# Designed miniproteins, single chains, continued (2): the designs that were tried, part 52

Each design is a single chain, and the fold is of that chain. pLDDT is the mean over its residues in the fold that is shown.

## One batch from the design tools (miniprotein)

Design m5915
Fold by ESMFold2-Fast:
Structure m5915 (fold): chain A 65 residues (1-65)
Amino acid sequence: MTPLEKARELLEKIDQAWENGDFEKVEEYLKELERLYEASTDPEVQAQLKETIERLKKIFEEKKK
């Protein structure tokens, strides 16, 4: 499984958890995405993951209010 394939699966899981209002699961999957970012050696993959993680974190913080 490539980092991008794993990121896709995590994004699907985050979307499902968000629809269910399971913010604990969203936070868990966001941490998994951050681990993929740290493990990535490809600058393009790192940039894509960082942008996605930052967007999701901002939405998550707004939803926690």
Scores: mean pLDDT 76

Design m5916
Fold by ESMFold2-Fast:
Structure m5916 (fold): chain A 96 residues (1-96)
Amino acid sequence: TPTDRLIRQIRGSIGYVRGVVRRMHRDGLISDDDYQRWMGRIDQVRSQVDDYIRRGDYDTARQLVIDMLTWMSDRVRPVDPQSADRIDRMRDRLMS
């Protein structure tokens, strides 16, 4: 269904960004402090999104992920422009 597709896109976007941040940290491309702050924000957004999805508030869940993807794209782009481009494409799909 359209709702099932939206939930998969939301969860997939969070998972992808989490993977990008882990890889950047593993490869020494970001500091331990940046890693902790960025992962903390991702985990906070994931928890809030899960709460909104449980309540059937898909529009708020979608907007939280869009805002997070925008924030992450700006930070990832100087280090990994290919991953930032993918983040932007995922954001654009959620805005459609």
Scores: mean pLDDT 90

Design m5917
Fold by ESMFold2-Fast:
Structure m5917 (fold): chain A 62 residues (1-62)
Amino acid sequence: SDKELQELIAKTLLPIMFEARERGLSPAEISKLALDGIKMLREGVSPEEVKEKMIAQIEKLL
């Protein structure tokens, strides 16, 4: 259901977004990461793979 997908999105992305902020990414960079993560989860990419890709992107931006 849409509700289950929204819960998965929040559960997966909120910790990553908090880490990005703590590591010094700008609000614009964090917003872009969140949108990319949402897209991947909607396309059926696993939460674990999304997490790996987003963390790698954070490291590349720092």
Scores: mean pLDDT 84

Design m5918
Fold by ESMFold2-Fast:
Structure m5918 (fold): chain A 57 residues (1-57)
Amino acid sequence: SISQEELNKELLKALEKSTDGKIDTNAKLEEVKAILEHLKELGVTDENLKEIKEALK
C-alpha cells in the first residue's frame, strides 16, 4: 500500500519539476504535509489521495 510518507515524497518531486528545481525541498516538505493534513480533515479518502499521486507521477 501507499504510505503517507511515500505520497509526500511524490508530491515533492512533482513540485520540484514544476519549478525547474528552484524549490528548497526541506521547506516545501512542511508545506506538502500541511496540505495533506488539511485534505484529511476535509474528509478526502485514501483512495482520492492515491488518485492524486497517480496524476503526479
Scores: mean pLDDT 59

Design m5919
Fold by ESMFold2-Fast:
Structure m5919 (fold): chain A 96 residues (1-96)
Amino acid sequence: MIKRRPISPEELAAYRKRLEELFKKDVDRTAAELGLSPEQRARLEEGIEAVKTDPKKAAEIENELLKRKSPEDFAIALLIGSYALALAVHDVLERA
């Protein structure tokens, strides 16, 4: 049966750390498999950092990448969007 109890700050911190580690592995693997250029890798890292610090800037980066119509830019945009969604889910769980 599901136990309904407040989530401790330590449990939330552990969950967030695991989520960030899993996402970093997915980012590193995808960058290697797609053969991203140093510029494309820097754009991906900028977008991920923007998700944490400035969500509006992250959305602007994602939209510009989607307009460029390359498969690599599309994949970078999807990774940025996926990270934003994962952090939004974490924030909901933190407040639940």
Scores: mean pLDDT 71

Design m5920
Fold by ESMFold2-Fast:
Structure m5920 (fold): chain A 57 residues (1-57)
Amino acid sequence: LTPYTVYEYDFSDTELRKLNAELNALLSKLGGYPVSGIPADKEQAEKDIEAAKKALE
């Protein structure tokens, strides 16, 4: 990780970690599959969360 150009990292990383934690919680309820790594972006993370919610319900 470079110490420069951290603007996206400061916000995107924190938000992506939160979304990834939420996704993993939903996947654990599904008896799910392992998710390796952090989603590439927030939009993809939100789509994955919605898909997991739909599969759970």
Scores: mean pLDDT 58

Design m5921
Fold by ESMFold2-Fast:
Parts: sequence; structure tokens; C-alpha cells
Structure m5921 (fold): chain A 96 residues (1-96)
Amino acid sequence: FQQKMDELKAKAEKELEEIRKNKDYETLIRIHQSRLAFAESLGDKKGQAEAYLGLGRVYFEKKDYEKAIEWYEKALSLDPTNEEARKLLQEAKEKL
């Protein structure tokens, strides 16, 4: 089960990286918004935080640091122990 989940996650991350390489930020935003809606429907707070983190990373790559900060803060409000979100939030704040 875990191995199957890890394989699906790796495949999804690879597909996201290809979309990112083409700077198709609208597709990335739609994907993460869909993930957010799905996590919300399940009451999955950790999944919601991961979706917020994904949205924040897209806006950071667009150099929209104010929006990136907003999404990272939402991720941390749901998962305060997410060290990646905390580091990305600090990095985005340094760009302002």
C-alpha cells in the first residue's frame, strides 16, 4: 500500500515538475486548488496544508511574493510543524 502510494506521489510530482518547467502556472494552480477542494471534502487538514503549500510555491515562482506569503501562512495555520512551509515563508518575506 505505502509503496503504491509512494509511486503515485512520485509520478504526480514528476508531472507537476514538467508543467512547472513550461511555466504553465495556471495549470499548476488548478491542480493544487483541486487537491485543496478534495482535502476539504475529507476534512483532511494535513492535505489542505500541503495544497496551500503547493499554491504558495507556484506564486513564489511567479515572483508574487505577497500571495506566496498568504498561502504559506494558511499552510502553517493548519500544520504549524511544517518546516518546509516555515522556511519558504521566511524566504518569501526576505524578497519583500
Scores: mean pLDDT 80

Design m5922
Fold by ESMFold2-Fast:
Structure m5922 (fold): chain A 63 residues (1-63)
Amino acid sequence: SVAAVRARMRREADALLAAGASVEEVEAAIRKFAQTAVDLGLLSEEEAEALARELIAEARRRA
């Protein structure tokens, strides 16, 4: 589900931020996770783009 992918991507982004990754690195990781979810058929391209945008905005606020 979208919710499950969101939870996983959020955990990975939070872990990267906690490890001292730059905002640019976290953004790249989020986009890569979203693309992988599309490639695996877990999300549509539209769902993945919306989710990536949401989580990137969140990461920018937390950095």
Scores: mean pLDDT 83

Design m5923
Fold by ESMFold2-Fast:
Structure m5923 (fold): chain A 90 residues (1-90)
Amino acid sequence: GELIEEAKRVIEEAKKVIEEAKKLPQDEKTKTLVDLAIKLAEEAIRKAEEAIRLAEEGKEEEAKKKLLEAEISLGLALISLGVAKLIASK
């Protein structure tokens, strides 16, 4: 189903955020944003996995809401990673 495919995409993108964040310099200026990006990406994975479970249980409306929460967490993780990358490139 479309929702399960979207949730799997969120998980894949969040895993990429974690991988990229872990490759950035662990200096005082970037550490807070790196840690935040990882935390938000891990939260996106958890919420997306819950959305898949809800969809498999036939709880489509609840699954849709949980997927939206996962997408928001992923968006915030991407912003945090982007800012950390900009600081690291200076």
Scores: mean pLDDT 88

Design m5924
Fold by ESMFold2-Fast:
Structure m5924 (fold): chain A 64 residues (1-64)
Amino acid sequence: MDEEARKKALEAIKKYNTLSDEQIELIDQAQEAIKAGDMEKARELVKKFQELLEEQGLKELAEE
């Protein structure tokens, strides 16, 4: 399912929830946006989270 890829990415991100409060909040907000059907907002939040992971040198976790 197309949605499986999205769920897989968010699940992987959640497995690394030793992250900062800001990163955790971005994940939570992205999931809320997905539940609301606001895919545009969800994409923006996920991209922001990926940028933070890249700053930490965790690019492989952000980009599969």
Scores: mean pLDDT 67

Design m5925
Fold by ESMFold2-Fast:
Structure m5925 (fold): chain A 83 residues (1-83)
Amino acid sequence: NAMAEEAFKRLVIDIAKSEGNEKLLKIAETDPEKAVEIASLYFNLLILEAMLNVLKRRGADPEVIAEMEKKIDEYRKKLEELL
């Protein structure tokens, strides 16, 4: 949906300005599609990190924790490739 994509691009710019994130702001102004992809990966990382924190606090199975940590590392690598 083109309207939703444009609204999301504007939201990313507003967040970058509010946070003082100069790098994200510059990317959002020069390559808004890349900025949206970076923001999406960042939000996914925040959710996964929050889930991992809950799993660790609740004493989840070490294999489940290791799988979640691997997924977080894969997302971080993908984000680094875009930056």
Scores: mean pLDDT 77

Design m5926
Fold by ESMFold2-Fast:
Structure m5926 (fold): chain A 59 residues (1-59)
Amino acid sequence: SPPLELIQRLIALELRRIGLELDLELAKKQGASQEEIDRLQAEIAELEKEIAALKEQLR
């Protein structure tokens, strides 16, 4: 795939991470369950792994 496709994917993952971080902040302020908070944190952690892997490919 051309490097542009990797850049597009990286941007999409970064935007998804930002959205989940906002959801996590809102969940904490609204008194969401610990289970819900843990789920959001786990999803953010998986996105961070994908972002790191793509950054390595882009150098």
Scores: mean pLDDT 86

Design m5927
Fold by ESMFold2-Fast:
Structure m5927 (fold): chain A 81 residues (1-81)
Amino acid sequence: EASDPERFEMEVEVSLALAEASIARKIASKTENEEIKKAAEEVVRAAEEAQRALEAGDYEAAREAIERAREAFKKLEKLLE
């Protein structure tokens, strides 16, 4: 496979979303706060959706899921302040 800048960019962004999902899971495991747990679950769901879309070669769906994961992580960060 030739170096595809779009694929490489998507792989990096999906990897970052999955890293954020891992952090979100750890936060959720340490809290009894239902709002924080729900926000963390949204990050995980979106990141997993992005990975599946990338694996399927659906870059449009991957971008949408990456943006959703990013917004969910921002919401999680605000709840922790």
Scores: mean pLDDT 82

Design m5928
Fold by ESMFold2-Fast:
Structure m5928 (fold): chain A 59 residues (1-59)
Amino acid sequence: SEAEIEELAKKYGISPRQLLGAIKLAQSMSDEVAVAFIMKNMGLSREEAEELLEELKKL
């Protein structure tokens, strides 16, 4: 799981710490709210944020 977190963070150009924050956010908020926060805090496009959220659901 740690290696999966590092690889996913590298794919989206974010730190592992930012990815862990996104996982926690995705678990506690609606998809629309999680996508908006990922975009704002990680500088990702809507499409990239939606793709990341779907990947986080598989972890």
Scores: mean pLDDT 78

Design m5929
Fold by ESMFold2-Fast:
Structure m5929 (fold): chain A 78 residues (1-78)
Amino acid sequence: KKEKIKEIVKRLMERHGLTVEQLKQLFEDIYEAFKLIVEAITKIAGEDKLSESDQRALKNAEETYKIEMEYLEEVEKE
């Protein structure tokens, strides 16, 4: 998982010329959008809590976002 995320980040920077700052914003926007979607689904279903699968998806998204941000901070420090 971590290695694959690093590969994707390197590809975006090297082949598409995206900056660390642009990637930080992109990953933040993706994570926030995902959270809003899951919250909206929960409300539409009339539930006060997330399903087990939705909780797992949120935790997986949070972990992915943390790995992405940690790697970008390492790259920014050079």
Scores: mean pLDDT 75

Design m5930
Fold by ESMFold2-Fast:
Structure m5930 (fold): chain A 85 residues (1-85)
Amino acid sequence: MSAEEAREELERGLEAIRRGDREAALEEVDELAEGAKEGNEEALYELGLLALAARQAGDEEVAAYAEEKLNEARLSLGAPPGLPI
């Protein structure tokens, strides 16, 4: 995922939240989360913005899911706890 693609996914996610299209919003969360897990810092940043936007819009389901995926992506960029030595 490029930085431009990450920004486009955010725009689509914000539009989905605005329309109340939860399914589309969750798809954009997944796309940004995958980019973030691959080390794309822009995707990680945009995922954080999407999580915040969902929370502010009162969409608890999208907000909780995005926050979970954001935390998973952050963890995957560090040493995961419980990995066998």
Scores: mean pLDDT 78

Design m5931
Fold by ESMFold2-Fast:
Structure m5931 (fold): chain A 68 residues (1-68)
Amino acid sequence: RDELSLKERLIEMLEQMLDIPKEELKKKSIEELVEMYVKFKVEHEELDKKAQEALRENVKKYVEEKLK
C-alpha cells in the first residue's frame, strides 16, 4: 500500500510534467520512475545545479521515507 501510494504520487508528478499515460508509468518501479523523472528533466528541461540538487534530495527523501 505504501509503495502504491508513493507510486501514485510519482505518477501524478510525471503525468503533469511529462504527459505520459498512467498505465505506462504504473509498469515502472519506484526507482525507475525517480530516475526517469530526473533524467527526463535534465534532458528536456535544463535545471540549474542547485535546482537539480534540491529536486534529487527532495525526491530521494520522499522515496526513502515511504520505503521504510
Scores: mean pLDDT 68

Design m5932
Fold by ESMFold2-Fast:
Structure m5932 (fold): chain A 65 residues (1-65)
Amino acid sequence: SAAAEKSAEAAKEAAKRGDSVAAGVAAWQTGLIAGNRELAREGVAAARKGDAEKAAELAQQASKA
């Protein structure tokens, strides 16, 4: 969906800035919009470990579901 795609783009932009919290929030929202709660949880887990790039990757995966 367009909403999931835009949320995944927000996660990618946050990762470019090194903002793991913003990347995790965007990944969580993308997963919920796409109906994939597992990817939403994994995105938050990556963000908690400071892995903004991984959170953005998970958001992109969810947006393609």
Scores: mean pLDDT 81

Design m5933
Fold by ESMFold2-Fast:
Structure m5933 (fold): chain A 110 residues (1-110)
Amino acid sequence: SSELKKLLEEMERESEKIAEEIKKEKDELKILDLLSEAMSILMNKVGEAEEKEEDKEELIAFLERAMEQLKRLTEIALEKIKDEEIKRQIQWMADRVLAALEARIAALRA
């Protein structure tokens, strides 16, 4: 749908803005905060997609794109982090959000 395409474009634009901020940031705790903000934005866009889209296949495609954005942002963040505890926190947060998205996709396919 045209509304879902607009929402996807907005999600990808916000994701790219945060990716660029992470690439410029030197403080590892600020990188963690930026990634947390990105996860919040992605999950808000997922919620809007679920509210607006009735086609299960289009919604699954949107959720898969959200997972791709999260994986990319997590990789960019992890490349900049040296602290092992912050790396574990980032990985744990990312794994939880990815698992939530995978569960939603599985429910839509049932």
Scores: mean pLDDT 89

Design m5934
Fold by ESMFold2-Fast:
Structure m5934 (fold): chain A 97 residues (1-97)
Amino acid sequence: MSEEEIQEEVDIALVEIDFIVTLLAAKRGAKPEDIVKAIKTITDRAVQAIKRMSPEAAEELKKGVIELLNRIKEVTKDNPEVQKAVDEAIKKIEEAA
């Protein structure tokens, strides 16, 4: 594995860990505004990572992140602002090149 491939795996892991932390915070009753801020911040970092990585690594990141975002959506169904932030995040991730 090259140093570039190791960096891609680290970028994927860090983004996924941040969304897992956000999911756990949502399950524990974190404020909707804090969840929305976290989703937006992590999504922007994920988009920047996608732009720097190989197409294969980008596809792996997109799949993992979209799954975690859908889990956040399932546990926050009573919070329309969080639902909207998740939908916007999924769109940004899918459209990232």
Scores: mean pLDDT 86

Design m5935
Fold by ESMFold2-Fast:
Structure m5935 (fold): chain A 107 residues (1-107)
Amino acid sequence: MFDEEGYKELLQEVRDGNLSRAPSEEVREMLEELFKEIDRYEEEASEDPELSSLKRSALSTIALILLENSDVEEAREWLEKLKNAKTVEEVRELLRELEEKLREILK
């Protein structure tokens, strides 16, 4: 299950540049790309707020996975899958897979 409080704290640390775990430059660049996509989907929320909200949640989960495992290639593959998802059902399935992956990493 996604830890919303932990995510908000981690997102604030990333934005402030005060990460307790200093990521590599490659991880930082990928995180910046993920955050730009979050902002873009927030701007597009007027057309489909549910789809936009789910895509932002998926992007946030990808960012958390990336911070825990530093796997930029995996994060990029997840981002490509998310960009290709066109329906709420497709994004919900992807988010379910992402949440399961995050749970496995946090064990």
Scores: mean pLDDT 72

Design m5936
Fold by ESMFold2-Fast:
Structure m5936 (fold): chain A 66 residues (1-66)
Amino acid sequence: GASAEAYREQGERYFAEGRYELAAKYYLAAIALDPKDAAAWRNLGRALERLGKHDLAAEAYARAEA
């Protein structure tokens, strides 16, 4: 199966394309495999900001700092 890193990298590609819902989905898949990946949490926060989900984005950023 795909690794946490592979899911995060695919999410980053979708984010670069402006496909923020798909980016968030792939970042969540990365986090499910590696909940300590601060980069995946931060990237999820950025995708959620782009989707207007500011409260959820703040929570994702807080998880990146923990």
Scores: mean pLDDT 88

Design m5937
Fold by ESMFold2-Fast:
Structure m5937 (fold): chain A 83 residues (1-83)
Amino acid sequence: SARELLEEAIRLAQEALRLAMEALRVLTDQRDINRAIGLALRAIGLIFEAELLLKRGKASEEEARRLVEEARELVEEARELLE
């Protein structure tokens, strides 16, 4: 449902922000810090676009779902940089 997708999108945005903060604490290489933050910001951007699509109605729900999945992949890539 659109509500469940929106709740998932919000959770991913919160996780992206958490990972960006963690990168600043644990990473020492500026390139890795910049990459992790860049991935997190891109994920947040996709979540904003997904929210906008969900507000446009049911016909945009599949596109919003694809953006949420892309954001999930970016969050996972950022997480891998911290491990």
Scores: mean pLDDT 83

Design m5938
Fold by ESMFold2-Fast:
Structure m5938 (fold): chain A 52 residues (1-52)
Amino acid sequence: STQEQIRKLVLQGVGEALRLIGDGIDDGREEEGAREAMEVLKETDKQIEEIK
């Protein structure tokens, strides 16, 4: 159950990060999109630590 929860959080976080990168490219704000994606990945890692 814990492993399955972690996998789900990783897939959701990575998916959102990729979406933000794509949106940044489309909007001509590649650096900002990459920065926002990095923050999403950091938040995802924090959530994973919360469930251990």
Scores: mean pLDDT 82

Design m5940
Fold by ESMFold2-Fast:
Structure m5940 (fold): chain A 55 residues (1-55)
Amino acid sequence: MERAQAATRELSRIVKEYDLDMDQQAELSREAARLVAEGASPEEIRKRLEELAKK
């Protein structure tokens, strides 16, 4: 639950900061859901989403 909340907050922040299009938002959402399911930490989720946004 806490990881899912952290993932949602980081996703929203990154989408706004990097002005991502709908396709990029969908990719980040899928990756965030995968990381939450795998038990990744909030820091790992943030780092991975930022890496994808910077492509």
Scores: mean pLDDT 76

Design m5941
Fold by ESMFold2-Fast:
Structure m5941 (fold): chain A 60 residues (1-60)
Amino acid sequence: KDEALEAAEDAERMARTLTGEDRERLLELAREARENPTEENKQKIEEEMLRVGHRLGTEL
């Protein structure tokens, strides 16, 4: 529960450095986790953050 809220905060921080669809998706997942702080929502955030991070690494 606290972990899900921390994941939401991490997603919001990452979203601040991004634009467009990646930013919007992370903000939406963070909003969902704040409304329903569950392990499932935490995992969704973690998976999306990994996807975005991997994409940015391969585009550099």
Scores: mean pLDDT 78

Design m5942
Fold by ESMFold2-Fast:
Structure m5942 (fold): chain A 70 residues (1-70)
Amino acid sequence: MKEEEEKLLEEIKRLLKEASTLNASPEEVAELIGLALRAIGAILDGDLEEARKAVEELRAKIEELKKKNE
């Protein structure tokens, strides 16, 4: 269980690091932070299903930003 929590936290860190290299509006940055906080909160609550959903939403948002920056 703790190992899965570590993997999710590492994924969140990786995604946020990737997002930090993109040109994003303050509104877009707020959405990314909100999704990351949802994922972290879910991990702390032991709700790994919600954490995975939030990580997937975070990933999708970053991919949208990448397309916008092309």
Scores: mean pLDDT 80

Design m5943
Fold by ESMFold2-Fast:
Structure m5943 (fold): chain A 78 residues (1-78)
Amino acid sequence: SLAEAVYNAIRSTIDAGGDPYSAGRLAARALLDAGVAPEEVRRATREAVERLLKEGLITEEEAEQILRGVEEAIAAAA
């Protein structure tokens, strides 16, 4: 699923010590470049972030940064 792909991409970036904002932006950009609609990108990223939060892998502050990165990628693609 798109949500699973986003989950894996974000988790990989954070596990490597990467920036949460950049993780969200890069994951969203990859989906947009693949032709995924912005609304589907938002849905997939929200599902992935909810799962990461539930599993204790990110903080609420990191979740906010990831979602900011996603919205910046969408804005840049418009």
Scores: mean pLDDT 88

Design m5944
Fold by ESMFold2-Fast:
Structure m5944 (fold): chain A 68 residues (1-68)
Amino acid sequence: GAESELAQALAMLEENPELTATRVGSSGIVASGSLSTQTTIGLTLRLMGDFPNLTVTLSGNAIVASAK
């Protein structure tokens, strides 16, 4: 479900030492840091593929994930 996918997405983002990932409210995650634009886009696309119960978007250089 979306809750377990949020926990998994957060853990995956936290594996990147260049990113600071944090919970936003009960249903969201925001991750931002010093990754290149190309790497950030690639990671965003991977999250979209791996977590179908999450809405994943890129806002500038920040990755935003929320439960559907």
Scores: mean pLDDT 81

Design m5945
Fold by ESMFold2-Fast:
Structure m5945 (fold): chain A 95 residues (1-95)
Amino acid sequence: SKEEAEKLLKEAEALLEEARELLKKAEELYKKGKLEEALELAKKALELAKKALELARKALKLIPDDDKELILKAIALILRAIGLIIEAELLIKKI
């Protein structure tokens, strides 16, 4: 349970780092007027952030109630994923 949760959180963290970099590039492309390229990267970032959210939520259900540090890490990743999803959707809506 705990070992599986740790693996899921590591995968979620990696997906969030990739999503964040893609969204940053999408925002820079949007500012340069490269709307088609910005849209493609923003959509990819959204998909990765959604996958990370699912993994982090699944991990949270597998963490022992007394492992407060791992619970906090899972919650932090969930909040980070939600933030990236909102940011990506707002950028897509502007394009």
Scores: mean pLDDT 90

Design m5946
Fold by ESMFold2-Fast:
Structure m5946 (fold): chain A 62 residues (1-62)
Amino acid sequence: HMVEKAVKIAEDLAKKAEELGNYELASKYYRTIAKLYRQLGDEEKAEFYENKAKIYEEKAKS
């Protein structure tokens, strides 16, 4: 399924952004992952990644 492949790619990119200390980019990828999980009907994972995106967004503003 194409959406599941997109999630994996976005997760890999988010982790690379974290390793580089680019929290703004990491938050964007986690928000994308949340949207993809909503499309899959996985509301719990969507909410998890939305919250994760907010955490990194706050770190970027520190």
Scores: mean pLDDT 83

Design m5947
Fold by ESMFold2-Fast:
Structure m5947 (fold): chain A 82 residues (1-82)
Amino acid sequence: KAIEYLEKAKEAAEKGDAEKALEYLDKASNAVGAISSELSREEYDKILKAIEEAVRALKKGDFEGAIKYLEEAIETLKKAEA
């Protein structure tokens, strides 16, 4: 369900709801950790970095930046599950 949480975080960010987006990002980070054995080190590091950058962007009120990082994390996870 990591992708579902990232997509919900993106939806919240698109609505300008930083608190809700951060809540879903915390859930997404935990879900990514739970499937870390199914990811390569490169994929895992890329996803975590994108999540961390999205969190920083949201804390600064940069919703456009947060959405871009969320899209990167979603794309990386979708490719890893393909």
Scores: mean pLDDT 83

Design m5948
Fold by ESMFold2-Fast:
Structure m5948 (fold): chain A 63 residues (1-63)
Amino acid sequence: AQELYDKGKELAAQGKLEEAKKYYEEALALDPDFREARANLALVLEKLGKTDEARALGAEGLA
């Protein structure tokens, strides 16, 4: 999970948001409690214009 998250962060820093999204999704599939991956996935979704999906991730993690 951590390695996929680290790759996602690198891709997001390069502006490759769609690729970063895939790596964060894989990290969460392996570790659903990975709070940092969920938070960064939400940020990437907001940057891609998917604000409702990003908000749902935040609410799910709190609820």
Scores: mean pLDDT 73

Design m5949
Fold by ESMFold2-Fast:
Order: C-alpha cells, then structure tokens, then sequence
Structure m5949 (fold): chain A 83 residues (1-83)
C-alpha cells in the first residue's frame, strides 16, 4: 500500500512539473490521484488501477513532453506490479 501511494504521488509530481499541461488537466490529475488513494485505502485494487490508467491516458492525450509521458508510463506499470 505505502509503495503504491508513493508511486501515485510521484506520478502527480511528474505531471505537475510539466508546464505543457493546462490548469484544467492538472486539476483532473489531482482528482484522479485522490480517487486512486481512496480506492487503495478501501482495498479496491481494480478501481485504483482504472484511475491510474485514466491518469496515464489524460497525460498521453495532453501536450505533455515525451519525457513526461515516458515517466508516467513507467510509474503506471510499476504501480500495477506492486498491487
């Protein structure tokens, strides 16, 4: 659990550092991070994975740099491995 929460907060940091994401996209990422943490605390691993994948899809469809997208993909895969 603690490792999964750390990975989701690192995903938030990676997205937050990319100034190519709009304020609306940043707010949506924050909302998805909070939902993922809630799902983890409830033991709902399927909901947690779904919300992390939604976050990755948002980042991939945004104007984020290729480096941000690559880091987000790596973090999402690691998140699935630790669940």
Amino acid sequence: MEEAIKLVTELLRVAGEDKSLTQEEQIRVIGLVLRTIGALLDGDKEAAVRDVEAMLNLIEKSKASPETVEKARELAERFKEVL
Scores: mean pLDDT 86

Design m5950
Fold by ESMFold2-Fast:
Structure m5950 (fold): chain A 57 residues (1-57)
Amino acid sequence: MTLADLEAQLAALDAAEARLREVIRAGGDTEAARAALAGLAEGRAALEAEIAALRAA
């Protein structure tokens, strides 16, 4: 993947997080939404590490 592809994936994760935070704010299934947010946070950390590695190369 290119750096631009990884940055696009981060933007998609940001959008997904905003949606899940809206579910929490609306008082929906907050437990499921929090679990999903934790999974997205792990995915973001992995993408950020990969972006940093590509920038260092």
Scores: mean pLDDT 81

Design m5951
Fold by ESMFold2-Fast:
Structure m5951 (fold): chain A 60 residues (1-60)
Amino acid sequence: EEIEKLEKEAVEAYQNKDYKKTAELFRRIAELYRERGEEVKARLYESMADIFEELYKKKK
């Protein structure tokens, strides 16, 4: 359920256009999926975190 909670927080951050927080939350979700051995999902969330981190950097 920790992942579900983080996913909800990430959606809220995204809706608020807080891309830095969205990236941080996706990074944490990716780590949890990796710990579970769900490499495909972990890689997906890592990729999304990278995208939002770049979005935040370009915005500033």
Scores: mean pLDDT 80

Design m5952
Fold by ESMFold2-Fast:
Formats: structure tokens, sequence, C-alpha cells
Structure m5952 (fold): chain A 67 residues (1-67)
């Protein structure tokens, strides 16, 4: 099985009307065979967002509000 390099970080997203910021987990996956990097965002209560580049807090907020 090919090794997948994974890096996880946490983002806090301020939502209108929320008492506190939403904690979003960002997981960065780099396939060492292909060199491709994928980004996965786990949003509590909404689900998973996938991106081919890292998203800013503003972009994540827009995606969350559109979901």
Amino acid sequence: MEAVETKTSTLQIDLPGAAEPLTVKQTEFTDPTTGETYYMYLVPGIGLFFADRPLSAAELRAEILAA
C-alpha cells in the first residue's frame, strides 16, 4: 500500500449568529507516488468539503453559509 502523508490543523470560523467560532478540522493529504495534495475540511453539523488547494477562513465561511 502506498504511503499517504497527512497533516491535520484546526481553523476557527466565525459564523453570523453563533455564540462562538465553529471549529473546522483541515486535513492535508499528499500522495508520495503522484505528488498530488488534497485538502479535506470536516465541518461539524454540515459534513466534509474537499479542495485542491488550501482554503482561507473567509472561503470556508462562504462554503459553510452556502451549504
Scores: mean pLDDT 73

